Designed miniproteins, single chains, continued (3). Designs and how they scored, part 16

Each design is a single chain, and the fold is of that chain. pLDDT is the mean over its residues in the fold that is shown.

## One batch from the design tools (miniprotein)

Design m8565
Fold by ESMFold2-Fast:
Structure m8565 (fold): chain A 62 residues (1-62)
Amino acid sequence: TGMDRHRRMDVMRTTGFDVTRTTVNRMRDGRGNGMTPVDMYRMTTPVGDTGWTVNDRVDDMM
């Protein structure tokens, strides 16, 4: 699926600008799931099924 490619790129790219990526994920978690600001991240949109990008992913990587 398309999400498969975005998922792999997300894992690698998050290492590059993890600060920005993490902030977006945290914002979605605190501000409310599905907020437009997080949609600006293409990698968050296709993979953003809440638990994956909000904290579960970031926490799992860290």
Scores: mean pLDDT 45

Design m8566
Fold by ESMFold2-Fast:
Structure m8566 (fold): chain A 100 residues (1-100)
Amino acid sequence: SSEVEEEVRRLAEGVVEAAKLAVEAGWSDAQLAIWARYAGEEAARAIMELAEKYGEDPLELARLFAEHVRELAREESPRVQAVLEEALRAFFETVERLVA
């Protein structure tokens, strides 16, 4: 539905903006790695909650979330892109665990 797609897009926008702010604030590679794992796990839980709320397939919402994150990341610095790809790695590992 258009409503769940909008909520998934807003979640992706929030994750990208948070990564950008953390990099701009001068967070260390270790701090960014810890944040990325936590952010990915939190986003996975949010996607599962949205899937339950709207009666949607969590794997389809997870794919849509990742597509939005990667699209938004395209114009960001290589460092922001690397942090977001690490967050997406933790995200998919968590989604796979939660749907099993």
Scores: mean pLDDT 91

Design m8567
Fold by ESMFold2-Fast:
Structure m8567 (fold): chain A 88 residues (1-88)
Amino acid sequence: SKEEIIELADELIKRGEEFYKKGDYELAISDYVRAAELYLSTGDPSLVPKAAAALENAAKAAEKLGKEEEAEELRKRAEELRRRYGVY
């Protein structure tokens, strides 16, 4: 299942959002990055916007931790995905 992978990724996004709201930024980063990896693992270009958005949310969490370099790397990865697939 591709559908099972998408469902797990969607669940990780929701959990990451909950961690972010609680200030558990390290756990939020982990869930967002894992969700992005799962979306991309499907090979479905329609899921690239979700992967990019997850990496952008991970970057925001990294900024909250003062991890400026990690945040910049996550944003660059998201920008590369959006450019490569023509999605904004």
Scores: mean pLDDT 91

Design m8568
Fold by ESMFold2-Fast:
Structure m8568 (fold): chain A 90 residues (1-90)
Amino acid sequence: KEEELARAEAYGHIIRARELVEKGDADPQELADHINRAGEAAAKAPKYSEELLKEIRDVAELGKQRRPEYGPLFDEAVENAEKKVEEAKK
């Protein structure tokens, strides 16, 4: 179904973001872009939005732990994801 596909799409971006964090030398903008895309997909899966937002926040926190100088970039990406999910609810 539509929400199941959107949930899978969000997890795809979350997994890719985790892979980028693990590599340590990834472009922080690529990591932020995957967080943003995960948020867009989560907005299409309202039944799973809380689960997906938790995973998005978790990967962003890992990114901040590895690259604290880019903390504001990752925080902005999480805020954008949360906002998209809230806007999609109503």
Scores: mean pLDDT 84

Design m8569
Fold by ESMFold2-Fast:
Structure m8569 (fold): chain A 61 residues (1-61)
Amino acid sequence: SLPDPQALARASIRYLDQLVEEGRLSEERAEEYKRRLEEAARRGDVQEVMRVFHEAVEEAD
Protein backbone atom coordinates (compact mmCIF):
# COMPACT_ATOMS: atom_id res chain seq x y z
CA SER A 1 0.00 0.00 0.00
CA LEU A 2 1.15 3.55 -0.79
CA PRO A 3 1.65 6.12 2.00
CA ASP A 4 -1.18 8.56 2.77
CA PRO A 5 -0.31 11.61 0.61
CA GLN A 6 -1.80 14.04 3.16
CA ALA A 7 0.24 12.56 6.03
CA LEU A 8 3.38 12.46 3.88
CA ALA A 9 2.92 16.11 2.86
CA ARG A 10 2.47 17.18 6.51
CA ALA A 11 5.66 15.33 7.53
CA SER A 12 7.51 16.86 4.56
CA ILE A 13 6.36 20.38 5.50
CA ARG A 14 7.59 19.89 9.10
CA TYR A 15 11.00 18.84 7.76
CA LEU A 16 11.15 21.90 5.47
CA ASP A 17 10.47 24.10 8.52
CA GLN A 18 13.48 22.44 10.17
CA LEU A 19 15.65 23.19 7.10
CA VAL A 20 14.62 26.86 7.31
CA GLU A 21 15.50 26.99 11.03
CA GLU A 22 18.91 25.47 10.18
CA GLY A 23 19.49 28.16 7.52
CA ARG A 24 19.68 25.50 4.77
CA LEU A 25 16.57 26.68 2.91
CA SER A 26 15.11 30.19 2.64
CA GLU A 27 11.62 30.90 4.00
CA GLU A 28 10.50 32.05 0.51
CA ARG A 29 11.66 28.81 -1.16
CA ALA A 30 10.13 26.71 1.64
CA GLU A 31 6.73 28.43 1.14
CA GLU A 32 6.89 27.63 -2.60
CA TYR A 33 7.63 23.94 -1.86
CA LYS A 34 4.89 23.81 0.81
CA ARG A 35 2.35 25.10 -1.73
CA ARG A 36 3.40 22.42 -4.23
CA LEU A 37 3.28 19.69 -1.55
CA GLU A 38 -0.23 20.74 -0.43
CA GLU A 39 -1.47 20.81 -4.04
CA ALA A 40 -0.04 17.35 -4.81
CA ALA A 41 -1.56 15.95 -1.59
CA ARG A 42 -4.94 17.53 -2.46
CA ARG A 43 -4.89 15.56 -5.72
CA GLY A 44 -3.86 12.35 -3.89
CA ASP A 45 -0.61 12.24 -5.89
CA VAL A 46 1.80 10.52 -3.50
CA GLN A 47 4.54 10.21 -6.16
CA GLU A 48 4.42 13.99 -6.77
CA VAL A 49 4.59 14.64 -2.99
CA MET A 50 7.75 12.50 -2.86
CA ARG A 51 9.24 14.20 -5.94
CA VAL A 52 8.64 17.74 -4.60
CA PHE A 53 10.06 16.81 -1.19
CA HIS A 54 13.18 15.33 -2.83
CA GLU A 55 13.68 18.55 -4.86
CA ALA A 56 13.47 20.65 -1.68
CA VAL A 57 15.98 18.46 0.17
CA GLU A 58 18.39 18.53 -2.81
CA GLU A 59 18.17 22.36 -2.94
CA ALA A 60 18.86 22.58 0.82
CA ASP A 61 22.07 20.55 0.47
Scores: mean pLDDT 86

Design m8570
Fold by ESMFold2-Fast:
Structure m8570 (fold): chain A 85 residues (1-85)
Amino acid sequence: MSLEEDLKAIAELLREAARALEAGDIRKAAILATSAALLAIGALLDHPDERLEEVLKLTLEAIKALEAGDIERAVELLREAAELA
């Protein structure tokens, strides 16, 4: 998979995670956000890229916000990561 294909896949997972969270489906949002993080880690091993590093950072911050129960913060971070990807 190319860097652009990986970024497109990550962006879609992050957008779906944000939508799930806005709908109150915390479990689905957590699964989708974790999947995006795993894809970003894999992509970084193949293609060291600053944009991809920032996407991963924001995605991990969103997961931490979810663990803390900060739903509004998690949505903001997921949307920011998706827009950057």
Scores: mean pLDDT 86

Design m8572
Fold by ESMFold2-Fast:
Structure m8572 (fold): chain A 66 residues (1-66)
Amino acid sequence: MTFKVTFKGTPEQEIGMVLKLLGDPNVTVTPVGPNTYLVTFKGSPAQVDAMVAELKSDPAVTVTEV
């Protein structure tokens, strides 16, 4: 599944989240605009749901399904 992710926090929060996502071999991150990324998850449905829930739990992050 692919999600549009936008960061509204500090540059340090954005860098930390991007590095965490890039560290997962089942995740592809493509920059599409300022502070905005397309994130594609390749895991099982349960793994995808867990990763999306973690992203949505951050108040500085906006996640929209594509």
Scores: mean pLDDT 78

Design m8573
Fold by ESMFold2-Fast:
Structure m8573 (fold): chain A 91 residues (1-91)
Amino acid sequence: MSDGQRSTSKTALDLTSGNYRSAQSNGNQAISLASDDTVLVNRVQNLINDAQNNYNNASNYSNQGDSDGAAKYTNNVNGNRNQIQNILDSL
């Protein structure tokens, strides 16, 4: 792997890690604010779990040098984060 490719993959993975941490933090806050809404709690928990799975896949593809696979799962983590943020903003 070239230094440029390694730097790009590391930056994408660091961003994915940040988005996953944001999803988990905001998701836990939403669960705390809406703890009596079991439907919303289950929805947010599923989004946190999906973000974890997508982050693991992005990391695995990045480690294999598959930048396209890593990018796909990075985008999925961002999607999970945005959905959780929209739920939190609605509370």
Scores: mean pLDDT 78

Design m8574
Fold by ESMFold2-Fast:
Structure m8574 (fold): chain A 78 residues (1-78)
Amino acid sequence: MDLDEKIKRLEEQIKENPEDATLWVQLAALYLEKGEYEKAIEYARKALDIDPSNETARRILAEAYRKLGREEEAEAVA
């Protein structure tokens, strides 16, 4: 299963469970893996809006900021 297939499956799950922070975290991780760093940031932030204590979402957010060369933002969330 490629990244696009995994993303499609997660989008269907999110449609049924839009308040499940773990699904948003998984979507953010897949976009990070795909190199779509701004989308990874967007979806990691959605996960943190639902569950502010989600450490995986913070890690994804920090990594995506680093990939974009936004070192200050990466350090602030890590």
Scores: mean pLDDT 84

Design m8575
Fold by ESMFold2-Fast:
Structure m8575 (fold): chain A 74 residues (1-74)
Amino acid sequence: MKKADELIEKAKELRERGDLAGAAFQYAQAGVLYDQAGDNQKAIEAYEEAARLAREAGLESFALGAQDWVNQLK
């Protein structure tokens, strides 16, 4: 969990700086770690935020991938 929490903090910093693509990537990595830890709820939340930020950044293929991960964990 600690590594995933660190990635969430990094994502927040990147978002504050306007790096939406970087923030999306960090949220997606946090989602992977939460999923590996069995925390499906936090994994879903992280992947949904990654998909949202990726769409805002124009990274449609990345957003679709993150949304697919959400659909697998529901």
Scores: mean pLDDT 83

Design m8576
Fold by ESMFold2-Fast:
Structure m8576 (fold): chain A 67 residues (1-67)
Amino acid sequence: MSDEEVAKKIGELLKEAKKAIEEGNVEKARQLLDEARKLIETSTLPEVVKLAALKEIEELEKMLEGL
């Protein structure tokens, strides 16, 4: 999978996680965020891109804590 494809998939997972949080589906949101973290950890993406994705995951995790 190319770096661009991995970045797009991470974006999709984060978008779906946000929707799951808005729906109150804590289990689904957590699974999607976990999958996104695994992709970041196993990817060869530039550090700047990884940091941006991790920051978004942290923001979504904070929203999840509010549920």
Scores: mean pLDDT 80

Design m8577
Fold by ESMFold2-Fast:
Structure m8577 (fold): chain A 142 residues (1-142)
Amino acid sequence: MPSLEELLKKTSDENVEVRTQAVQELAGIIHTLSEEDQLKAIEELIKLTKDEDVLVRTQALIALATIARHRPELAPLIIDEIIKALKDEDVLVRLQAAEALLTIAEVVELSEEEVEAIRKATKDPDGSVALAAQETLRQVEA
């Protein structure tokens, strides 16, 4: 298995597939890391939600949602960055952000400000994003 240091270097690679693989491997090793190294991995995954490539951003959102679901104590570090992704330029990234928030809302209560951001996403011009945001709202308002 690659080390954390090796994976962190791969997240800056020119090759999209190398960065995408680094996202998946970072998510896969997080449970083996020290508390300090878990924070470093999460910070890097957050940066990758702003990557130039749609697939890298989408995979980073999936990784962060999975981490938050299994480790709800880490969700406060993650939720605000996923909410920012609800305004991403690409429909697939916005859809993944809405689905990620649904996953997190099953284990963490969202603040009123976080819920308001999801409510605004129900007005997204893409019907699939709007529907995913509505399902997330139903989960958080139940």
Scores: mean pLDDT 87

Design m8578
Fold by ESMFold2-Fast:
Structure m8578 (fold): chain A 98 residues (1-98)
Amino acid sequence: SPELEREILLGVAEIALAVLLTVLDRELAREEDPEVREKLERARRLVEEALRELSAEEPDLERAIELLREAKRVLEPVDPEMARLLEQVIRLVEEIRR
């Protein structure tokens, strides 16, 4: 059913963002460059807020997409691989919205 598919895709997006937060925390623990640290901390905050929006009883998918796009933009110069993974999550949330 479309509702079941939506719930499964939301759950997958939430798990993916939770894993990305864990990876960002590990990178922050190892990073010594203050400019890179500031960008990682900003991206972490944006991803955490997006996860909060997706996990709400009435998920704001549009707000989550905006937050994830900003996180991707911030990460692109410091971790392009993580930015690519965020793009995949953005596409997943966009499919849920359609």
Scores: mean pLDDT 89

Design m8579
Fold by ESMFold2-Fast:
Structure m8579 (fold): chain A 80 residues (1-80)
Amino acid sequence: SLFEKALKALEEGNLSEAARYLTAGVLDAVGRIIEQELAGKPVDERTRRLLELLVQAIKALNAGDFETAKKYLREAAELE
């Protein structure tokens, strides 16, 4: 999964690769939400929870809290 790849990159200290995989995963999740909305379907709770975890991971990364970011990325990977 993209979030497992982001987590591994972050654990290896490769912030550029972690950001790339995280961005791709966020865009995929947002794309699914947009497709569901355009189709007149409710956004499923799993996709909503995934996006919430990704937002928290991004906030932690911006704060320099890599341990909290890794925690949220692990939870996001489990929801894929």
Scores: mean pLDDT 79

Design m8580
Fold by ESMFold2-Fast:
Structure m8580 (fold): chain A 90 residues (1-90)
Amino acid sequence: SMEEVRREVARLLEVARRSLERALEAEERGDEFSAEVYRAMAMMALSVAKLIAERAGDEELAERLQRALDAVSEDLERGIELVEEILEEL
């Protein structure tokens, strides 16, 4: 069901949000290695969430998840904002 899809996507987005927050904290303390590991974990979770949305036929959600993925690669804070916006609507 779409409700089950949204619950699974929400779980993955929570993983992504926590990983991004950890990446930002790592950057603030100068731990670039940990920051990149947490960023990669967030991108993996977002990629899986996007795949689930695409397979469920939710093209709008998939496009929003792609925008979050693009943001995470450039700006962790913007990535967090977009992930939180999607979570608020699920």
Scores: mean pLDDT 89

Design m8581
Fold by ESMFold2-Fast:
Order: sequence, then structure tokens, then C-alpha cells
Structure m8581 (fold): chain A 76 residues (1-76)
Amino acid sequence: MSVNVTLSNLSKELAEKLKEEAEKAGAKVSLSDAGNPILSISGLSPELARKLAEEAEKAGANVTVVEDGKIVHVSD
């Protein structure tokens, strides 16, 4: 099962922390830091993806979760 999480509206420090957490969990992570960090994470289990999304959302990030090519969650 393929889950992708996209995080935006992050500080550089928060983006680096979340990148490290995702990589330790075995995910593939790409970070775009062209002024506004955008973090793209793939290869997480659905449970780990939801946990990471909840942590990021509580920290003020905008979160998009895609499971098997379908958008299943978007933060307001």
C-alpha cells in the first residue's frame, strides 16, 4: 500500500526535524527549501503517515495525504 504525505507552511527547523523522523521510519523524503519548505514523503505505512500528518498539522503545517493515488486528507 502506497502512502504519500506532502507538508507545507513549515519553518526550516520543523521541516528538517520531520524529514529526519520520516527517514528514520524508512520513508523516502524530498525537501524543497526555495524560501517556503515543502516536504514530500513516500513509503510510509498508513499508520505512520497519519501520525506524521497529525504532528505536522498540530505544529501549524498544511498537510495533504494521498493513499494509492487518491487524496484522503487535506488540512484547511
Scores: mean pLDDT 77

Design m8582
Fold by ESMFold2-Fast:
Structure m8582 (fold): chain A 60 residues (1-60)
Amino acid sequence: SKELEELAEKFGVSKAYVSRVMRSLGIEDIEELEKRLEEALEKTGAETADEEAMLRSVLR
């Protein structure tokens, strides 16, 4: 969907990664997903998203 593509672009990750995070956490709300991705990015301390590090941070 367009919303998932926009989130993927915002965080510099693939649409497939965003979809995987959504499925892994059981999140259907785009706003909740965006918040979780923001927290994961902040926790990793990276300027750009590292898909593996962000996934580990989100699932922990």
Scores: mean pLDDT 69

Design m8583
Fold by ESMFold2-Fast:
Structure m8583 (fold): chain A 95 residues (1-95)
Amino acid sequence: MTAMGRLLEELVKAGYISEEEAKKLLEEIEEALKDEKKTKELIEKLKKENKPENYLLALLLELGYKKDGEGVRKLLEEVKNDIEKALEKAKKEIE
């Protein structure tokens, strides 16, 4: 389980977010990060819900894209390269 997954699990267990809402939000974030238009739609939706947590998340997404959308892409490429290297290592261990 990832660090983000653990955080979401603790928030659900504490009653701040339902498990269903947490899963939906994660899927919406992943889809939004692939497309700038969807990112803007998610930001507006989060602002409309008028919750401090959702507003803070909207600000972080807006700031990330406004400051450097290319930086977000570079981070995704680094994660992809790490996954590819891990897969190559796993292929050598299967004998």
Scores: mean pLDDT 54

Design m8584
Fold by ESMFold2-Fast:
Structure m8584 (fold): chain A 54 residues (1-54)
Amino acid sequence: ELIETLINSPDVEEQVEAARALGERGLSVEDVKEAILHNQNNPEVQQAVARALT
């Protein structure tokens, strides 16, 4: 599941790809909050999530 990969994957590249794919499908505000909260120490993942929203 893409949201689970985005939040829990140990691979930053997999997390970035999941954020991109979810962005194309539409991210809910709650999914965005959880992704950011769980990846505060991974700025690349946070940036990918932010880009997926725009």
Scores: mean pLDDT 74

Design m8585
Fold by ESMFold2-Fast:
Structure m8585 (fold): chain A 85 residues (1-85)
Amino acid sequence: DLELEVTRSMTIMSLSVIVNDKEAPEKLKELAREAIDKIAAGDYEGAIELLEEALELARKEKVSEETLKLLELALKNAKEAKELA
């Protein structure tokens, strides 16, 4: 399904921004990398769990609003991908 593939690609792109952000905490980048791997493998449940953990960590560590928005968007898109799969 083209819609599923587009949603997956958008989620990976959002998380890649975090992975390549020099200012992002290393643990957050690691969770984002793991979430990308889960999405690429079609494991949307695993990706959602990692993204919820990443979002909780980001709120606790008071990361930038831009990083929080990217994580919230990635979580929304991962949940949509799960529904489409």
Scores: mean pLDDT 84

Design m8586
Fold by ESMFold2-Fast:
Structure m8586 (fold): chain A 86 residues (1-86)
Amino acid sequence: MTIVITLRNANVGARIAAIGVGVQGELDGGTMKVEVSGDTVTVTIENASDAAVEDARGLARGIEAAGGQAKITEEGDTLTIELTPP
């Protein structure tokens, strides 16, 4: 599975959390890519483990619990998570 996390209006804590999900995915044998454009961070994990998928969904729930917004789209083998922190 491929995970694409797009973090908009990224603060330092949200950046660390998103990169942490990417690092876990790479430790499990996946490949992490990070792209930064201003306040937007995109973390892509190719060949993501089940643990990386759970961590990505956990990040989305954490952002929503903090008053932010999360949009999750599943299409084929790709999980796309769009996050806007509060």
Scores: mean pLDDT 81

Design m8587
Fold by ESMFold2-Fast:
Structure m8587 (fold): chain A 79 residues (1-79)
Amino acid sequence: DKVEEAIKYLEQAKKLADEAGLPRISELVQKAIEAAKEGNYDEAIKYTIEAMREALREGHQDIAKLLEKAYKLLVEAKE
């Protein structure tokens, strides 16, 4: 269940973003979770990439790694 696993990694990334006080990253991850739950994998991938770019720009490697794992699973689910 690649979608369920991707959502789990997105939820972990959101938790870290919330704990670190990163509202923009948390919002983007929440949009990715919602899109993934709706089966809109293109939109879920888009928001995951945007969140990953923000995490990398701000130096949050832990969040970026979780988002990369979610991204790979979402791409596989779309195939």
Scores: mean pLDDT 89

Design m8588
Fold by ESMFold2-Fast:
Structure m8588 (fold): chain A 73 residues (1-73)
Amino acid sequence: MKEEYKKLLELAKEAIERGDLETAELALAVLKVSAEREGDEELAEKLDRALDAVAAGDAERALELLDEIIEEL
């Protein structure tokens, strides 16, 4: 479970680093839905902030938020 989240977060991070923000947005949206279904409100809120950063085109902030999430897993 945490390993699967970490893999998808790493995928999102790699996509952002490539400038592929649409792939990052899709990966983060899937993770947010999963976190919400599992009742992990804190993780869902963090993923929502990362999604907002990606949608704004703020790659630096998105990567910072993703690193924080990965470190907590």
Scores: mean pLDDT 82

Design m8589
Fold by ESMFold2-Fast:
Structure m8589 (fold): chain A 65 residues (1-65)
Amino acid sequence: DLLKEIAKLVEEGKLEEAIKLEKEHLEKQLVKTEDSIHDLEYNDNDIELLKENAKEIIEEEKKKK
């Protein structure tokens, strides 16, 4: 599950790797997009949302134990 891998990378402090993985996934999903997203710069709000989403996913996984 891509979201779980991204969440784990965020929890491990590997934000750059998490962002890269998310961008790669978005490029595959947005095949009709005119712009390439690999040069897109994440702002502070994007990074904060990534961290919050990771936190929620990790907590849900703990509940499924």
Scores: mean pLDDT 70

Design m8590
Fold by ESMFold2-Fast:
Structure m8590 (fold): chain A 84 residues (1-84)
Amino acid sequence: RRAETEANARAFVEAVRELLDQGKYDEAVELLRTVADGVRETFGEKARPAVEHLDRAIEAVKQGDKEAALKHTEEAAREIVRLV
């Protein structure tokens, strides 16, 4: 359901934020990759906008750009909500 997906999307963004705040960058990248793989498997081509933002978030984490990482994670979460 959309409301459940919105709650899960918010929990996902908060989990990424907490990992970045704790300096757990490898765990943040792993979470972002897991979500990207799951969304791609579930929605196929329709997942492209969400996956592109997740890939950008991963690159931002690797560069230490916490602000860009969170921005792209939030955009990906919004795109995921649009799929349901």
Scores: mean pLDDT 85

Design m8593
Fold by ESMFold2-Fast:
Structure m8593 (fold): chain A 70 residues (1-70)
Amino acid sequence: DELEKKIEELTKKIQEAFENNDWEKVRELILEGLRLQSKLTASRPVTDEELEELAEAILEELKELKKESE
């Protein structure tokens, strides 16, 4: 499946950026993944604002996990 392969690729890139503390890249990749999912599976139109809010929430959670782990 195209979606599964794309998600796996994005997940690997997110992990690499996360390990490098490249939060701007992590945010960008998360947002890209959310936009792809929105286009394929949303039963209603999802706004860019909602996708940005989700990406920021995920980013903050990942930052907190990184701080605790150090």
Scores: mean pLDDT 75

Design m8594
Fold by ESMFold2-Fast:
Structure m8594 (fold): chain A 91 residues (1-91)
Amino acid sequence: MEELLAEARRLLEGTADRMAEIANSPEVRKELREAGDEAVRVLEQTSVEEAAKLFMERAGEIAKKYGIEKEATPIIVATAVRLVGLELEHR
Protein backbone atom coordinates (compact mmCIF):
# COMPACT_ATOMS: atom_id res chain seq x y z
CA MET A 1 0.00 0.00 0.00
CA GLU A 2 2.69 2.58 0.95
CA GLU A 3 4.56 1.96 -2.34
CA LEU A 4 1.33 2.45 -4.32
CA LEU A 5 0.58 5.68 -2.41
CA ALA A 6 4.12 6.98 -3.05
CA GLU A 7 3.90 6.26 -6.81
CA ALA A 8 0.42 7.83 -6.96
CA ARG A 9 1.78 10.99 -5.28
CA ARG A 10 4.67 11.18 -7.79
CA LEU A 11 2.29 10.71 -10.75
CA LEU A 12 -0.14 13.39 -9.51
CA GLU A 13 2.71 15.84 -8.72
CA GLY A 14 4.06 15.37 -12.26
CA THR A 15 0.63 16.16 -13.69
CA ALA A 16 0.40 19.29 -11.50
CA ASP A 17 3.81 20.48 -12.77
CA ARG A 18 2.87 19.85 -16.43
CA MET A 19 -0.48 21.66 -16.18
CA ALA A 20 1.18 24.56 -14.32
CA GLU A 21 3.65 24.93 -17.22
CA ILE A 22 0.77 25.05 -19.73
CA ALA A 23 -1.00 27.72 -17.63
CA ASN A 24 2.29 29.51 -16.76
CA SER A 25 0.92 29.74 -13.21
CA PRO A 26 2.26 28.57 -9.81
CA GLU A 27 -1.34 28.81 -8.50
CA VAL A 28 -2.35 25.98 -10.87
CA ARG A 29 0.47 23.82 -9.43
CA LYS A 30 -0.66 24.59 -5.86
CA GLU A 31 -4.36 23.84 -6.53
CA LEU A 32 -3.53 20.61 -8.42
CA ARG A 33 -1.17 19.42 -5.68
CA GLU A 34 -3.99 19.99 -3.18
CA ALA A 35 -6.33 17.99 -5.46
CA GLY A 36 -3.66 15.28 -5.74
CA ASP A 37 -3.27 15.07 -1.95
CA GLU A 38 -7.06 14.66 -1.64
CA ALA A 39 -7.05 11.93 -4.33
CA VAL A 40 -4.27 10.05 -2.45
CA ARG A 41 -6.36 10.20 0.77
CA VAL A 42 -9.38 8.80 -1.14
CA LEU A 43 -7.15 6.06 -2.62
CA GLU A 44 -5.95 5.07 0.88
CA GLN A 45 -9.49 5.02 2.35
CA THR A 46 -11.65 3.71 -0.55
CA SER A 47 -10.42 2.68 -4.04
CA VAL A 48 -8.28 3.75 -6.99
CA GLU A 49 -11.44 4.19 -9.11
CA GLU A 50 -12.87 6.71 -6.60
CA ALA A 51 -9.48 8.47 -6.36
CA ALA A 52 -9.19 8.72 -10.17
CA LYS A 53 -12.77 10.06 -10.41
CA LEU A 54 -12.12 12.70 -7.73
CA PHE A 55 -8.87 13.78 -9.39
CA MET A 56 -10.53 14.05 -12.83
CA GLU A 57 -13.35 16.19 -11.39
CA ARG A 58 -11.00 18.49 -9.40
CA ALA A 59 -8.37 18.83 -12.14
CA GLY A 60 -11.09 19.46 -14.75
CA GLU A 61 -12.52 22.31 -12.64
CA ILE A 62 -9.03 23.82 -12.23
CA ALA A 63 -8.34 23.54 -15.99
CA LYS A 64 -11.65 25.28 -16.75
CA LYS A 65 -10.97 28.02 -14.14
CA TYR A 66 -7.57 28.82 -15.72
CA GLY A 67 -8.69 28.47 -19.36
CA ILE A 68 -6.51 25.44 -20.20
CA GLU A 69 -9.33 22.86 -20.45
CA LYS A 70 -8.63 21.88 -24.09
CA GLU A 71 -4.87 21.32 -23.53
CA ALA A 72 -5.22 19.78 -20.04
CA THR A 73 -8.09 17.30 -20.68
CA PRO A 74 -5.91 14.60 -22.39
CA ILE A 75 -3.29 14.98 -19.60
CA ILE A 76 -5.96 14.59 -16.89
CA VAL A 77 -7.45 11.51 -18.62
CA ALA A 78 -3.98 9.93 -19.11
CA THR A 79 -3.21 10.55 -15.41
CA ALA A 80 -6.46 8.85 -14.30
CA VAL A 81 -5.72 5.83 -16.54
CA ARG A 82 -2.14 5.59 -15.16
CA LEU A 83 -3.44 5.87 -11.57
CA VAL A 84 -5.79 2.89 -12.13
CA GLY A 85 -2.90 0.99 -13.79
CA LEU A 86 -0.68 1.49 -10.72
CA GLU A 87 -3.10 -0.52 -8.53
CA LEU A 88 -2.93 -3.49 -10.95
CA GLU A 89 0.90 -3.51 -10.61
CA HIS A 90 0.62 -3.63 -6.77
CA ARG A 91 -2.00 -6.41 -6.51
Scores: mean pLDDT 84

Design m8595
Fold by ESMFold2-Fast:
Structure m8595 (fold): chain A 68 residues (1-68)
Amino acid sequence: MAETVVEAILEAAREMGLSEEDLEEIRKVAETEGAGAAAIKAANLVTEAGGDPNDFSDRVQALLNEAA
């Protein structure tokens, strides 16, 4: 479900050190534009913070695999 994907995105972003303000922006994008847009927003915020968007993507995938 899209909700599970959004929760994985938020958890991965939190683990990558994004602020609560950044997490709130990601959640709003998810509610307005969907989980795919939220993932893109989160990856961009991770990159702006000096993180690797590939590490972020790998962590999202790991969280989704744990939920399955």
Scores: mean pLDDT 80

Design m8596
Fold by ESMFold2-Fast:
Structure m8596 (fold): chain A 82 residues (1-82)
Amino acid sequence: MLGLLAEKAESLGAHEVAEALREVERLYRELEELGALTPEIVAEVIGRALRVLGHLLEGDFEAALEVAREAVEWLRRRIAEA
């Protein structure tokens, strides 16, 4: 899912959003490898990805980038707790 969303962001010219989404995907895989993925973490990542998609479809790349960067910071905190 995240890879397809990043590809969509790139196709729209939102390169910084695509980069942030790829970092979200990398951190998500790191949590998965640590065995730290919970249903709650999965649901939160999906929710944040849908918010990024909504902003991209509205052409609000600044808002999309904000949500994607917040997701990166949130996942980094979860990895630090694992």
Scores: mean pLDDT 85

Design m8597
Fold by ESMFold2-Fast:
Structure m8597 (fold): chain A 92 residues (1-92)
Amino acid sequence: LAKELKEKAEELEKQGKLAEAYYLYGVAYYLEEDYEGAVKYFEKAAAIEPSGKTYALLGQAYLELDDFEKAKEYYEKASEFNPEAKGLAEQA
């Protein structure tokens, strides 16, 4: 799965669909438990096209890195797009 996501991300990047490409790279690295790599690509994706889903995944990746302050920050940002994510920020 992670390899297929990276291959699809590379194809999207060649098509100029950078936000989608970086999102898929982030998901692929997250599945490989490379949380530093996941954060790097999710931050690139969010910089181009902010979304509640990308911010929630940033929060989760930072939680895996034991960076609770940044995890809370990104869950709060996610809640601005989707109120459901607010519960995650309050628990962090």
Scores: mean pLDDT 79

Design m8598
Fold by ESMFold2-Fast:
Structure m8598 (fold): chain A 56 residues (1-56)
Amino acid sequence: MAEEAGENARLGAEWLGLTPEQADKIGEIAREAALTPDREERVRLAVEGTSAAMKA
């Protein structure tokens, strides 16, 4: 479920020592990816999310 995917990603980011703001952002990206039926779009969102986290 999209909500669970977002929550799990957020908790994982917190465990890595990221800020609450970064963790929330990662959780939202994961939720959006889970809601996206288009495989190509899901891959794009995952790549963008990783890049955004790396830039922070």
Scores: mean pLDDT 71

Design m8599
Fold by ESMFold2-Fast:
Structure m8599 (fold): chain A 81 residues (1-81)
Amino acid sequence: DYEAAEARAREILAALLRERAAASADPERAALLAELADAVLAGDEERVQALLDRAAEDPETTALILEAIARAAAELEAELA
């Protein structure tokens, strides 16, 4: 079920991004990760792209996002197996 898998992927990714936001000592990075989590959960593609463009200017924020995406994919794969 594509719709269920897509919704579940958004839930997992948003949760992982919120964890990274809460663990961040940089308030700008924390705010960006939290906003990205909300945009992902809402399925707001335009807002997600705008936030990713902003994140691309900071290598540490980019690394945190890529790690969250990789972990979300692994968790979803495990749930579907």
Scores: mean pLDDT 84

